# Designed miniproteins, single chains, continued (4): the designs that were tried, part 109

Each design is a single chain, and the fold is of that chain. pLDDT is the mean over its residues in the fold that is shown.

## One batch from the design tools (miniprotein)

Design m15787
Fold by ESMFold2-Fast:
Structure m15787 (fold): chain A 77 residues (1-77)
Amino acid sequence: MVDIFKEIAKKYKASKDKVKAVVDALRSYGYNATEDNWWLYFRSVPPEKIDDVVKAMREAGADDDFVEEVRRIMTGE
């Protein structure tokens, strides 16, 4: 579990624009997210905001399989 968040962070740190879009989306929903901690907030996203975060990730150019994996983490599936 710790390793998967580390791999996600490593992959997206190489893509500043994608990381910025996800961080900005999380911050707009009230989270104190940064490029170094944004992945820690996935389990704290309220159910009513999960679709908005998923949409922001897709708009940032994240792969559908990665977005689906993150959604499962947020929903507890």
Scores: mean pLDDT 64

Design m15788
Fold by ESMFold2-Fast:
Structure m15788 (fold): chain A 84 residues (1-84)
Amino acid sequence: SLKEVLLEKVREDLRRARELYAEGRYEEALRLALEMMNTILGYELEVPREEIDELVEIGVAAAEKLGRLKMAEHIRYLGELLLE
């Protein structure tokens, strides 16, 4: 199904975001994290809490490394929406 394909893509993109962050590629990690969050919210995907928590952690950390403190706050807020 489409949702199964998108869930697998989220898992692959989460692994990629983790790698990008580890490499110091913070702008790319942040962009990918926001893209994943938009996909999850837009398609109302049921993603495990642990994966949402990791996604939020990477996005927040990347935004903070870039000095984008308001973006970090928005990512935390989006994370709360994804867990509703």
Scores: mean pLDDT 90

Design m15789
Fold by ESMFold2-Fast:
Structure m15789 (fold): chain A 55 residues (1-55)
Amino acid sequence: SDADIQAVKQQAQKETQKKLDELSATHDKEEFDKKSQQLHQQVAQQTQQQLQQVR
């Protein structure tokens, strides 16, 4: 259902934000950029798989 899709998206956004906040404690900007890109890709893949299970 649309509600399940929205719940998956909201959960992914919360998880991403929490991990980005943890990464922002890093003083190395290049390391932050690298890990934030990796995190976004991982969350996107996980969210896509969960959305396929709902459809």
Scores: mean pLDDT 75

Design m15790
Fold by ESMFold2-Fast:
Formats: C-alpha cells, sequence, structure tokens
Structure m15790 (fold): chain A 110 residues (1-110)
C-alpha cells in the first residue's frame, strides 16, 4: 500500500478551509447551488458529497501515511450510498443510508 504523497497533503491543507466555507454557504442557502437539481433529496446528496470531500481532506492532513487505496475504497462506498440517497424517497431507507454514510466517515477519520 502506498502512502499519500506530500504534495496531496499540502493541497488538502490549502483547499479544506475553502471547501468547508462552500459547504457552510450551501447549508445556509441550498437554492444558491449552481447545479441543476430536481428535488431536495438530490440537493442533500450533493451536500453530503461535499462533506465527504472535507472528511477525506481532514484524514489526509491528520495521517499522510494512510494508504491511498483504502481511502479510494471508502470514497467509492460513500459515493454508492449517496447515489442511492439521491434516488430514494422512503424515509426509513434514507435514514439507514445516512447511518451507513456516517459509519464510512468515521472509518476515514481513523
Amino acid sequence: MEAVPQEVVEEAKRELPALKEKIAAFKADPSSSSAVVRNENQLEALLLAGEMGATLAEAIIRNPEIPVSELEELNEKALEILSKLANTTDEEERKKLKEEFEKIKEEIKK
């Protein structure tokens, strides 16, 4: 397994504050999103995708020795959950998907 390159760590440190600001702005006014979104579920999935990006950046900053392949696997699982969440209208299923998404974020934080 290869560690995260130093240059990627430095980029994450520079980009994380801007990404967090964008996420905060989107939460304050989701209607200001530049993306064409059909419904609130798609907007929520897009917001959570931004939060995943921030979580990955924080993990890289915290532990640059994290294997890139492990981060990629967790990110792929998260994207699959977000894709399902964007298309799911059942509240119980949405709750389970959000719980699974949070578990992936916790795994990345380790």
Scores: mean pLDDT 68

Design m15791
Fold by ESMFold2-Fast:
Structure m15791 (fold): chain A 92 residues (1-92)
Amino acid sequence: MEELEKRAEELEEELLKIPGIAERIEAALRAELEANRERLAALLAAGDWEGAIELLTEIVREALLRAGVPEEIAEEVARLYRELARRRAAER
């Protein structure tokens, strides 16, 4: 396993120790994606993949905070997401 994938699994295990957190994160992610739909569509239409990755990273961070995830963990998950997304974009 790559180090980033292993760290993502470790963070998921820590988050799942909080009762009901998965459902709250899912609901918060849907709400943040809906609120940012127009901005994301505009960035993708402009071919601004870096801007789209940054917006999605912010959506993930805000969704985790809204779900009640501690700020330190939310920040780490957002940074991990950004790094993984950038690597995936570079491989395409």
Scores: mean pLDDT 78

Design m15792
Fold by ESMFold2-Fast:
Structure m15792 (fold): chain A 69 residues (1-69)
Amino acid sequence: ISNEQGREIHRLLSQLSVEQRRELARRFGLPESLGEDPEKLGAALALMIQEGRVTVDEVLAAIRELLAR
């Protein structure tokens, strides 16, 4: 992913509550404990995108859905 996409994901993750970040981690099959640290969650999501397991658009859509609640 680009540096700009990584920064946008991190920015949006920092706007989520810890509870919302834990829900996001669950949605992507990641440990809920990653929700306590937006940097760790962001790094795990970026790795999944780089591995082709999820798309940037899927991650951004999920974060925006949680922010709209």
Scores: mean pLDDT 82

Design m15793
Fold by ESMFold2-Fast:
Structure m15793 (fold): chain A 62 residues (1-62)
Amino acid sequence: RQQQLQQLIDRYKELISKAKSIEEALEIIKQARKELESLGFTQQEIDQAISELTDEIDKKFG
């Protein structure tokens, strides 16, 4: 379970790294949230994942 969660986070981080705008990166975050919800991850796990992905946006776009 934790390995699957981390693999998904890493995949979405890669997608964010390729995003050309903040708007594209935010759409990627929406996709990540929906996928994590569909896979039955808890709200705490989803919030942690989204926090990590948001940090990647901040690092890339400031």
Scores: mean pLDDT 80

Design m15794
Fold by ESMFold2-Fast:
Structure m15794 (fold): chain A 88 residues (1-88)
Amino acid sequence: CEKLSSLIKSDDASELSKAASLIVENASNLDSCFGPILSALFKSSEAKREAFANALAKRIGKTATKELLTFFANVTGDQQLLDIAGRL
């Protein structure tokens, strides 16, 4: 979890893309890490949160799970996505 948070805190776009890929590919095994990851994102700039949300969105279309959609909804603040994830 700490390594993913470090990748998210990085100002390097490639590190954000790596974090997004790892989260999407391992969503069901990383749900317990979502809290620490969200904390790292909320301590970051709005621009970084948007960049990370865009990186996630590009990958989610192939591996949408309840855990992943819930995480994405929390990153974007999208209540409709939270409602959808809750129904999965």
Scores: mean pLDDT 67

Design m15795
Fold by ESMFold2-Fast:
Structure m15795 (fold): chain A 100 residues (1-100)
Amino acid sequence: MSETNKRVLAEWAKHLPEEITELLRDLLEKVLAGELTKEEALETLERLIQLFEKYNAPKSVIDLLRTAREVVEREEDEEKAIEKAVMAIYVAASELIDHA
């Protein structure tokens, strides 16, 4: 639900750098509008990996995002690719907050 997504973003904003929370907010807005493409999802994953490395996120979280990027890139169904990307991002952000 949109309320759950807002709560998740609020928790991320407390524990994550502004660059990461802004990227995640933009991603959520595109997902809700039905405008997110597989290519944009892959670009978002790559940018998140770079930002997570910049802010010294745990290796397990970075490896999760890298694995997700490979899975999404190989997924021929665009809707499934987007779903897998969004789910991986939510899991990675949740793990980062729980570790912090």
Scores: mean pLDDT 76

Design m15796
Fold by ESMFold2-Fast:
Structure m15796 (fold): chain A 56 residues (1-56)
Amino acid sequence: SKEDILNEAYEKALNVSPVPGDGVSTKPEELKKSPKMTEEHKLLLENIQAFWNDLL
């Protein structure tokens, strides 16, 4: 269950956050077209950070 939440949150985070290498290489115009992060995405990102912080 936690793994499912982590995977879903990670996938959403990748959609709202630019991927290193690809996101950096993309044009700034595409970044402006990206939708703003919603409360749901924000909540999932916090879960990812909590898990990564507790990873060690």
Scores: mean pLDDT 57

Design m15797
Fold by ESMFold2-Fast:
Structure m15797 (fold): chain A 89 residues (1-89)
Amino acid sequence: NLVKALELALEWMKQDGNEKGTKILEEALELAKKGKEDEALKFIRDQAISSGVDKKEVDKTLKKVKELAKQGHVYDAAGLLYELVVKAS
């Protein structure tokens, strides 16, 4: 589930003291909790691209996140979300 992956990535981001990454994941998590999963992923995408991350890398990573979350691979999805948001921060 994308919500669980975002919750886990947010926990790791808070432990690292990354305030910008924490805010990105908190906003994405609120969208996902409201059932707006595509909007949550778009928000992360827009934040990463505006922070200078390559668009092709962002799109490839978020596609993998969506696939892993659907398969129940929460930890792997969270890891990819964490790495992408660190680059966006």
Scores: mean pLDDT 89

Design m15798
Fold by ESMFold2-Fast:
Structure m15798 (fold): chain A 68 residues (1-68)
Amino acid sequence: MSDEEIFERLGEKIAEAVRLMQAGAPVDEIRAVLDEARRLTDEITNPELRAQAQQMVDLLEQRVAELA
């Protein structure tokens, strides 16, 4: 899978996590989606794209922690 394909899939997972947060889904469900996003981030080989992906996932993980 190319970095571009991984980044596209990451965007889909981030959008899903945001929708779950807005719907008031259980923290465990949101965290499961973010764990998938984190794994995709780790597969990115380009340092700039990886850094951008990590920042986005980190921000969402922080927001989820505040919901717990």
Scores: mean pLDDT 82

Design m15799
Fold by ESMFold2-Fast:
Structure m15799 (fold): chain A 90 residues (1-90)
Amino acid sequence: MKKLAERTVFGRIKLTLYEDKLVLEDLNDPSKRETFPVSELESAEVIEKDGKYYVVLKFKDGSKHVTSFSFDKKAEAIGLANAINKLLKE
């Protein structure tokens, strides 16, 4: 599988874009790895829940998925969402 891009956000979340998928990995917790089909992804946004911040992935079918990565700082969640949106737009 051909890797198109790789980024690390705040030294914690590694984003790897392949031709067919986006992989998100928490470098502090290797069990937290999420994989998404690129063709179905529309955008990423930030939400606040229970005093923590999360990135939400929006799909082209109108569904949404809250990622498992929690952030204590809103700026960190915004940084991840922006990195994902840039990779999706190329």
Scores: mean pLDDT 82

Design m15800
Fold by ESMFold2-Fast:
Structure m15800 (fold): chain A 73 residues (1-73)
Amino acid sequence: SMKEEFLALAARYVDLLSQAVKDPENRDKLVAEAKKLKKKMEEMIKEAKKDSSIYDSMKKLLDYVEELAKKAE
């Protein structure tokens, strides 16, 4: 369930950033919503630290998504 929730948040985060590129009038609003999802993902990673395998997978996915976000700016 935690892994499925994390994947859903990551997918929404990428979707919001994609929308921000297509909609410059609403970019700031969409980026702000994306930052809220990123904060929630970071909190989930901290909680997952008790399971090193899940922690490593989620952190790697977040790092990848953050690199995509940098390229979109």
Scores: mean pLDDT 77

Design m15801
Fold by ESMFold2-Fast:
Structure m15801 (fold): chain A 71 residues (1-71)
Amino acid sequence: SLAQVEANGLEFALRVLKLVVEEGKSVEEAMEEAQKELAKKVGKDVMTKFQSSEEEVLEGIKKVKELLEAA
């Protein structure tokens, strides 16, 4: 569902922020690491899972931008 995609996108965004704030990674490095973790979580063997993973990453990028603009 869209709500599940948004929730997973928020989880992705929070992971990116944690990597940046607590581990001192760049936003780009943090996003790459978080995306790799998400890909392992949702799998790559089914197109629908792959599609969902891509949508979750895009929603997460949107949430990161919103949080950075609010800061």
Scores: mean pLDDT 71

Design m15802
Fold by ESMFold2-Fast:
Structure m15802 (fold): chain A 64 residues (1-64)
Amino acid sequence: SEAEEEAQREAANALLRAAIAYRRATGVDPASTSRVEGDYVHTTVETPGGVHEVRVHRSLAPVA
């Protein structure tokens, strides 16, 4: 649905902003892992503040 697509885009954008902020603060990219599960890309990002997990449909995920 449109609401689900919007929520997925917001989650992906929030993850991107958090990663950029972490890199600016530390000079290093946060530890992250991504895997494809069917049509979804599951991404886990580890920061000192905690582990952040996002599942995004591949059509809404960044290229590659």
Scores: mean pLDDT 67

Design m15803
Fold by ESMFold2-Fast:
Structure m15803 (fold): chain A 63 residues (1-63)
Amino acid sequence: KEKSEKEAEELQELLAKMFEEDASVEEQLERLREFLEKTEDEQVKEAIEQAIAEIEKVREKHE
């Protein structure tokens, strides 16, 4: 499933870029949600949703 592997790589690159840019929690959530809307693979969507949930949990404590 080469297409889902490509989307997984894009997700990993997005997460790394957000970390390097020191993006705000709100910006990270917005970028992940936009990526989720563009993604069609169910496994990659689940990974994005999990990342969003983890960031939302951190947001409540960090801010």
Scores: mean pLDDT 74

Design m15804
Fold by ESMFold2-Fast:
Structure m15804 (fold): chain A 69 residues (1-69)
Amino acid sequence: LSPLAQRILDLLLSDPSASYSQREIAERLGVSQAAVSRAVRELAARGLVELTDGGRRVSLSVAQVIRLL
């Protein structure tokens, strides 16, 4: 994982029930929305996060993480 993808994953792991917009993640981590979009696509491709609301919201795929271990 890229360093930003790891930081996003750590944020989601701190509250696994929460969902965040890409803008909220960008504001919390002090990065651009474009950087968040790239990192989120990396995490989604690995099955680590779920994208909802047309990709506008990001949540942790706890079931996928558990089942792939």
Scores: mean pLDDT 78

Design m15805
Fold by ESMFold2-Fast:
Structure m15805 (fold): chain A 68 residues (1-68)
Amino acid sequence: MIEEIEKDKEEMLKKVEEDYQRLREASRTFVKPELAEELVEQIYETFKAMIDALYKLEVERLKKELEK
């Protein structure tokens, strides 16, 4: 079960990477591409950090549940 959570996290991070690439390509066509690129970078880094934090909390929660 914990292994499934870890695999799900990796799958999610791959999806985020794909979305990041698409957004980066789109940002190049914006009127202010530099601002769009900075926003995309910030969103990407924030999303990766949030995913990591969420999965860490879920693993901790599951471990506590299994110990009971």
Scores: mean pLDDT 77

Design m15806
Fold by ESMFold2-Fast:
Structure m15806 (fold): chain A 66 residues (1-66)
Amino acid sequence: MREELLEKGKETFDLLTSKIKEYSEKIANSKNPSEETLKKLEEAKKQLELVKKRFEQQLAKAEAAL
């Protein structure tokens, strides 16, 4: 259980982190960054926070169950 959560969590974190970096670089390199790109960056950041929060809760429950 814990190992599976770690593997899936890492994959999701890596994907979202990569997307955040990609969008940030597009914004930094753009003369006029689109509102769509800015919105996607904010959505990716929010999703990462929620996934991280949920993952930590699942790990805590697994630890408590012994």
Scores: mean pLDDT 73

Design m15807
Fold by ESMFold2-Fast:
Parts: C-alpha cells; structure tokens; sequence
Structure m15807 (fold): chain A 90 residues (1-90)
C-alpha cells in the first residue's frame, strides 16, 4: 500500500515542496519544484526511504529560495513527485 500527499508552501521568496508518504517496504521518492517557464526547474531531490511491513509515514521537504520572482510567478510553482515502490519477495 502506498499513499502520497504533497503541497507547495511559500514564505519570503522561499518555495518548499512538502511530501508525505505512507508506504510499506523500500520506496524511492523523486521530488521536483518547477517554476513557470521563465524560472524553470527550481530544485530536485531524490530520497530513498525504507518502511517496514506495516504502513509508516515518511516526510521529505525540498526548499528553494527564489530571487526576482513576482507573486504571480510564485503561485505558478508546481510540485511534482515520482514514486518507485520496490516489491519485497513473497
């Protein structure tokens, strides 16, 4: 079982992608902060998480300070999350 919840937060020209993962077993999380075309990709990080046989909550965060962005450009910042779930042998 895998559940993912994520959101983008902003504060004082800093954007953050906050990712919550509820999973069992080994999971790879690729978290990317994408700005509008003018700003491009703001940040990307890969996290390797090892959960047990019971569902557990993991949280990861990607933060990037953006200079010269307008409030409208900051509102266009998108978080993208790719999950790879590694099955355990049965």
Amino acid sequence: MVQVHYGVGTKDNEVSLIVGVVATGPVTVKATLKGPEKLGTLGEEVFHLEFGSEPQLGRVTVKKKVEGATPEEIKQVKGEVELTVHPRPV
Scores: mean pLDDT 76

Design m15808
Fold by ESMFold2-Fast:
Parts: C-alpha cells; structure tokens; sequence
Structure m15808 (fold): chain A 63 residues (1-63)
C-alpha cells in the first residue's frame, strides 16, 4: 500500500477505551483491529486493563 504504519507502544490508563486511544493516535478502526488480533493477540477489547501495554499500528505522518 501507499500508506506507511509504524508500531507504537501505548500504556492503557484508567478509564481509557480502545476507541479513545486509537482516536488519540489517529489509528483507523481497521488498523486497530489488525493491531489487536495480530500483534497483541487480543480477541476481546473489553479485556484491556490499566497499565497494559498495547502495540498499535499508527500512521507515519503522511496523508
């Protein structure tokens, strides 16, 4: 693809949601799902906990 995504480690904070974290880093829902399934091996997003480190695929700053 023409877009470049980089893996970024993010620490979950109390009260954070996956959607909120993804929005903060500009991660599309498709790349969030891929990051959770392939990189973090998470099947259920409701199972994230404060202090957990997630690897997200974030856009490399080119649109």
Amino acid sequence: GAEVYRPVEVTVRPGDTLEGIAARYGVPPEMLALSLEVINQLADPDRIEPGQVLTLLVPAGRE
Scores: mean pLDDT 69

Design m15809
Fold by ESMFold2-Fast:
Structure m15809 (fold): chain A 72 residues (1-72)
Amino acid sequence: IEELKEKAERLLAGMKEAIAAQDLVVLQVAIHEGEEFLKELEKVDDEEIKKLAKEIRETLKQAKALRDQLLG
């Protein structure tokens, strides 16, 4: 569980950096990694993990919206 929390926090930071950089390639990689990891988190019934999963979902929505804007 602690390992999952640390990975989730690193992944969230990476996604936020990709959003700030507005680099389409980095953003696409971050979206893919976030989606894959979210599938693992949805299997875990833990309060802290559920909070991180929710933040990852919201950040993914933001990242995808930005990706779509950058693509036109």
Scores: mean pLDDT 79

Design m15810
Fold by ESMFold2-Fast:
Structure m15810 (fold): chain A 84 residues (1-84)
Amino acid sequence: SNLIRVRVSIRHPDGSIDRRFISIALGSSGSIDVPIRGTDDILRIRVSANADGSLSASADLPADSDLSARIQRKGNEFLVEVSY
């Protein structure tokens, strides 16, 4: 199986960094749930690999969360910044 290994780096509101990997096949998607430090919120990060090898990702917080999440792609890496 040809899996793409994608690095996801999450910066928490306290400034700490959590580094994760997700392995996904072309044409599929996967998700990881990340507890946000100092909060009761769980961030869901979804990553998709298209058949052409392009990657997309989203970062979703609970609808009632006071936090915001921003996601940026750098090659096969996604950087997620979580802030108040």
Scores: mean pLDDT 83

Design m15811
Fold by ESMFold2-Fast:
Structure m15811 (fold): chain A 88 residues (1-88)
Amino acid sequence: MEEIKKLLRETAKKAFEAYQEGLKAGKSVDEIKAELDKIFQEGLEKIREYAEKHLSPEEAEKVLKTVEENLQSLRDQIIKGYEEEKKK
């Protein structure tokens, strides 16, 4: 479980860095959405690989469902923040 938390933190950090660099570069909302989708997909794939190797199928399914919900919530929050920041 600690490794999954570490992978989640790494994914969140990459997403936040993309948000900051996107604002500096003047990227559109669609461009940042595409970049975040790649970051979250890559993060989810790494977490899935770890879970499938180290957890039972039932435990992996529960963990992946929670992770997907957490990543979706984070994505929505970052995009909303990006849209609001671009209105300034």
Scores: mean pLDDT 83

Design m15812
Fold by ESMFold2-Fast:
Structure m15812 (fold): chain A 92 residues (1-92)
Amino acid sequence: SREEFEEFLERVQKRLEEAARAHGPDPVAIARALLETLREYFREKGDEEVAKAVENVLKMPDEKILEVARRISQALTRRDWDAVKEILLEAG
């Protein structure tokens, strides 16, 4: 839902700000923070399949993590929540 999407965006913004403060402009640390926030969010919503896909992505090489995070950021900019789930399921 749109309300769930807005709630998620607020959590992402806070987590990314915290990661940038702790690690500076480290693109891998920022990408991991985004993915960890997604894993936590989907787990809380009971979407265990998507949460497990995120866990699998987090085990991938840094270059792949950056690629997935970029695709997700683009989907989030379009407010395309279904695309976010699809990207994670395809990658993980």
Scores: mean pLDDT 82

Design m15813
Fold by ESMFold2-Fast:
Structure m15813 (fold): chain A 93 residues (1-93)
Amino acid sequence: STAEELARRREEIRAEFEATIAASLETLKAMPKEKLQELIERLKENYEKHPNKKAMRGALLVYEGVLTGDKAKVEEGIALLREEFERAWEAEL
């Protein structure tokens, strides 16, 4: 059944996304605050030029949340990135 195969593939992709987010968060938390600030400023400079505003907003919220210790901001950013990841993947199915 193709439906069961698609469901399994979606779960594998979601698991990979969650693992990637977890690894990225560990990297950001270990990063010197000065370097994280540089990344935030670069993201802001490129915000208006980027075609995917939702992904940019999500990334910005995560970076700023990690920098300030704002867990709610990190969670909001991850939610936006997850929604955009799922949208992009569903479009390819």
Scores: mean pLDDT 82

Design m15814
Fold by ESMFold2-Fast:
Structure m15814 (fold): chain A 76 residues (1-76)
Amino acid sequence: TEVVLRVRAPGEAPREFRTLTDALAWVREWARRQGMTVEQEIGLQLRLIGLWLDAELEGKRTGAERVEVTFEARPL
């Protein structure tokens, strides 16, 4: 199953990622540009990981070749 993650963040155009690594790297840099705390940055990364894992599990459950999900990069 291919996971396509669309990230929406305030002040940014929506972005699409096909790997968890690239999505985490972008969210980390975005959080730093926003002046977020380390705790807020970690919280965003954990939420992104959870969403990605849920998408992979859903793809395996349904037999889908592609699963598209949206992540809202919002401060806590």
Scores: mean pLDDT 83

Design m15815
Fold by ESMFold2-Fast:
Structure m15815 (fold): chain A 92 residues (1-92)
Amino acid sequence: MMELEQEILEGMALISRSISGMSRDDVDKLANQIVAAYQAGGIDAAAKKLKEIADKLGLTKTQQNAIMYQAAAKLKFTDEQLKALKEAVKKL
């Protein structure tokens, strides 16, 4: 397993370089929506919000991962909490 902090930083850097039409500010804005969902309803609410955003905006897996990793960084998630979020998203 990669270090969570390093994985988040690398994911964000790759997204800034690889995605046409999605800026760092767009990722931050969407990550803040995931943070708000987590604060209101925990992991399941965060996972549902990420899926809702992904479906509405037609987001790639790379874009979804960026938003998820940035939200995890903002929430100070542990590796286990990030794993729980990933599994919750997969179940949807």
Scores: mean pLDDT 74

Design m15816
Fold by ESMFold2-Fast:
Structure m15816 (fold): chain A 84 residues (1-84)
Amino acid sequence: SSQAQRLRDQGSRIGVQGGVAYRNGDNQTAIDYYRQSIRYYEQAIRIDPNFTDARRNASHAYSRILSIDPDDTDARQRLQQFQQ
């Protein structure tokens, strides 16, 4: 749906800011942006459970969080849900 696409796009814009923070070595800011982007992706997935791009982007963001914080149990569990 157009609503799901708009939410995914909002998440993607925030995810870009996470990538910028990560490249600058600001790990906590990067995690905060990735968590924000994930909230938008999860909203898009609730509207359209088969929204492959939103699932792919959520998986990507969780992977980035885990690369920064390997002990994040929540991120690890969530990533497993999207690797189907």
Scores: mean pLDDT 88

Design m15817
Fold by ESMFold2-Fast:
Structure m15817 (fold): chain A 58 residues (1-58)
Amino acid sequence: EEELDEKVRRYADEWVAIAPPEHQAELKARLDAELADPNSPLYKELRRIVENEEKVKK
């Protein structure tokens, strides 16, 4: 599921990009740490969001 992991990472990067500049570094560091752990609740939630988006885009 390398492609799915890449999509999850892309979603995280997009969240960082739209965050206020003063929070981007902190948010990126936190997302990097959470996404490195596939058992984290955040990783599981982002994966679920990506899977739902793929199902909607027909």
Scores: mean pLDDT 73

Design m15818
Fold by ESMFold2-Fast:
Parts: structure tokens; C-alpha cells; sequence
Structure m15818 (fold): chain A 80 residues (1-80)
């Protein structure tokens, strides 16, 4: 599980995710979801494919870092 966590975190860092991209983490719904949406946007700007981002999200879910509800919401966001 630690390997999956570290892999997902490293992917975000390589994509250039920064504190600025998480600035509006005053999310009313779910703090973690807002944070990960910022990370997903950073990955898109860095040129990661939709499939690569979905695989990264799957790793996050399998590592137990997000709930099933959060996983489904983020997956829907990536596909829209």
C-alpha cells in the first residue's frame, strides 16, 4: 500500500502540482476531493493523458487514501 501511495504522490509532484493549485481547498463538499481536483488539473496541464490520470486515481483508491464515494466523484470529473 505504501508503494501505491508514494507512486501517486510522485506522479502529482512530477505533474507540477503546487500549493497554489490547492489554494481554494475551502471546499464545502469534501476537502480531499477539492485537493485532488487541483492535482488532476495540474496533471492535465503537464500533458498526462486521461487514462494515465485515471490509473493514478485507481492507485490512490487501492492504497486506501480516498473513499469509494470520493473515488467515484473524481473519476466522473476526469471523464467530463
Amino acid sequence: MEENRQRAVEALKKAGASDKELEYVEKKRNFRVAELIGAIEAMKKAGYSKEEILQWLDDFYKAGLITKEEYEELKKYINE
Scores: mean pLDDT 66

Design m15819
Fold by ESMFold2-Fast:
Structure m15819 (fold): chain A 83 residues (1-83)
Amino acid sequence: SAAELRRQGALLDTAAGILLVAASLGDRSALEAARENALEAGDKYVEAGDNEEAARVLREHIERLEALGGDASALREKLREIE
């Protein structure tokens, strides 16, 4: 259901945020996991028909990943597909 997909997206968005906090505190290995969780969160929102929330999540995580020196290229590509 769309509600279940939105719930999954929200959990993945939260997980990506927590991993980015870990990366900012020195756990650089968390950057790849944050990227994967953020991308999957975007995919779940798109599948739920919520492109506005998908775009918001992707933009926020792109900014945070790039600020930490992480690779946001996959998230930028996904964002272009839904805009």
Scores: mean pLDDT 89

Design m15820
Fold by ESMFold2-Fast:
Structure m15820 (fold): chain A 82 residues (1-82)
Amino acid sequence: MEEAREKGRELALQLGLEGQVESARKLAELMLQPDATEEKVIEYAKEHTSPELYELIKKYVEGRNKEQLQEMGRAMLEVLEQ
């Protein structure tokens, strides 16, 4: 769980640096949904971000279960609320 939180923080900071704060917030909200899956998060990123950011998001999200995705989403929102 700590690794998932750290990766969520890193992803939010990277997306913020790219000026993608709204996309980061939407992605975090998606990760917090009760039915969140790796597949749904990756599909959203593919549809709503650049190819470069899609590859970045995919790298952070791959292999994560529902609980890990929810912890990432919480950490992302914490960063974005600053």
Scores: mean pLDDT 80

Design m15821
Fold by ESMFold2-Fast:
Structure m15821 (fold): chain A 87 residues (1-87)
Amino acid sequence: SMEVIEKIINDPALRQGLLGAALRYLEENAEEEDIRRLAEAVAEHREEHLAQLIAMGMSEATAEALLDAVINRDRERLEALLDELLK
């Protein structure tokens, strides 16, 4: 869910450990329906998610790109952006 992704992004400890595990889980067991539901939820509350990510110290450009990747279900872009967030 988007709430899980936000929690991972907003917690440095979760970013270093759980995001990698979550991404692997999505690669091995991802249901298209779960990805679609995540995209729909993010789209409905885009401005709230954007504000939250920026408040956590993420650049506006990175936060917008991340939200757009989730909304458009752009897996390759999402993976690249998540890799940058783990630095």
Scores: mean pLDDT 61

Design m15822
Fold by ESMFold2-Fast:
Structure m15822 (fold): chain A 82 residues (1-82)
Amino acid sequence: SMKEEVKKKLEEIKKLFKEAIEYIKQGKLDKAMELLRKADEIAREMAVELLRRKEFELLKEFSEEYTKLRDEVAEALKKARE
């Protein structure tokens, strides 16, 4: 189902973001940026598919969860720039 697909993509994005945060903590920003780019690509493709299917409620839920995950990355980047 589309709901299960959204859940799987969010879990994949979460895994990539967690790995990116660990690289950020290690000062390996280039590796972190590659993982963040991959996560953003997955998120964009998912959003486009949900929009195409007019799954507006799932799109909203996906966007809200993605924003929360991205906020965790933003905090890690902010701390690394000290």
Scores: mean pLDDT 86

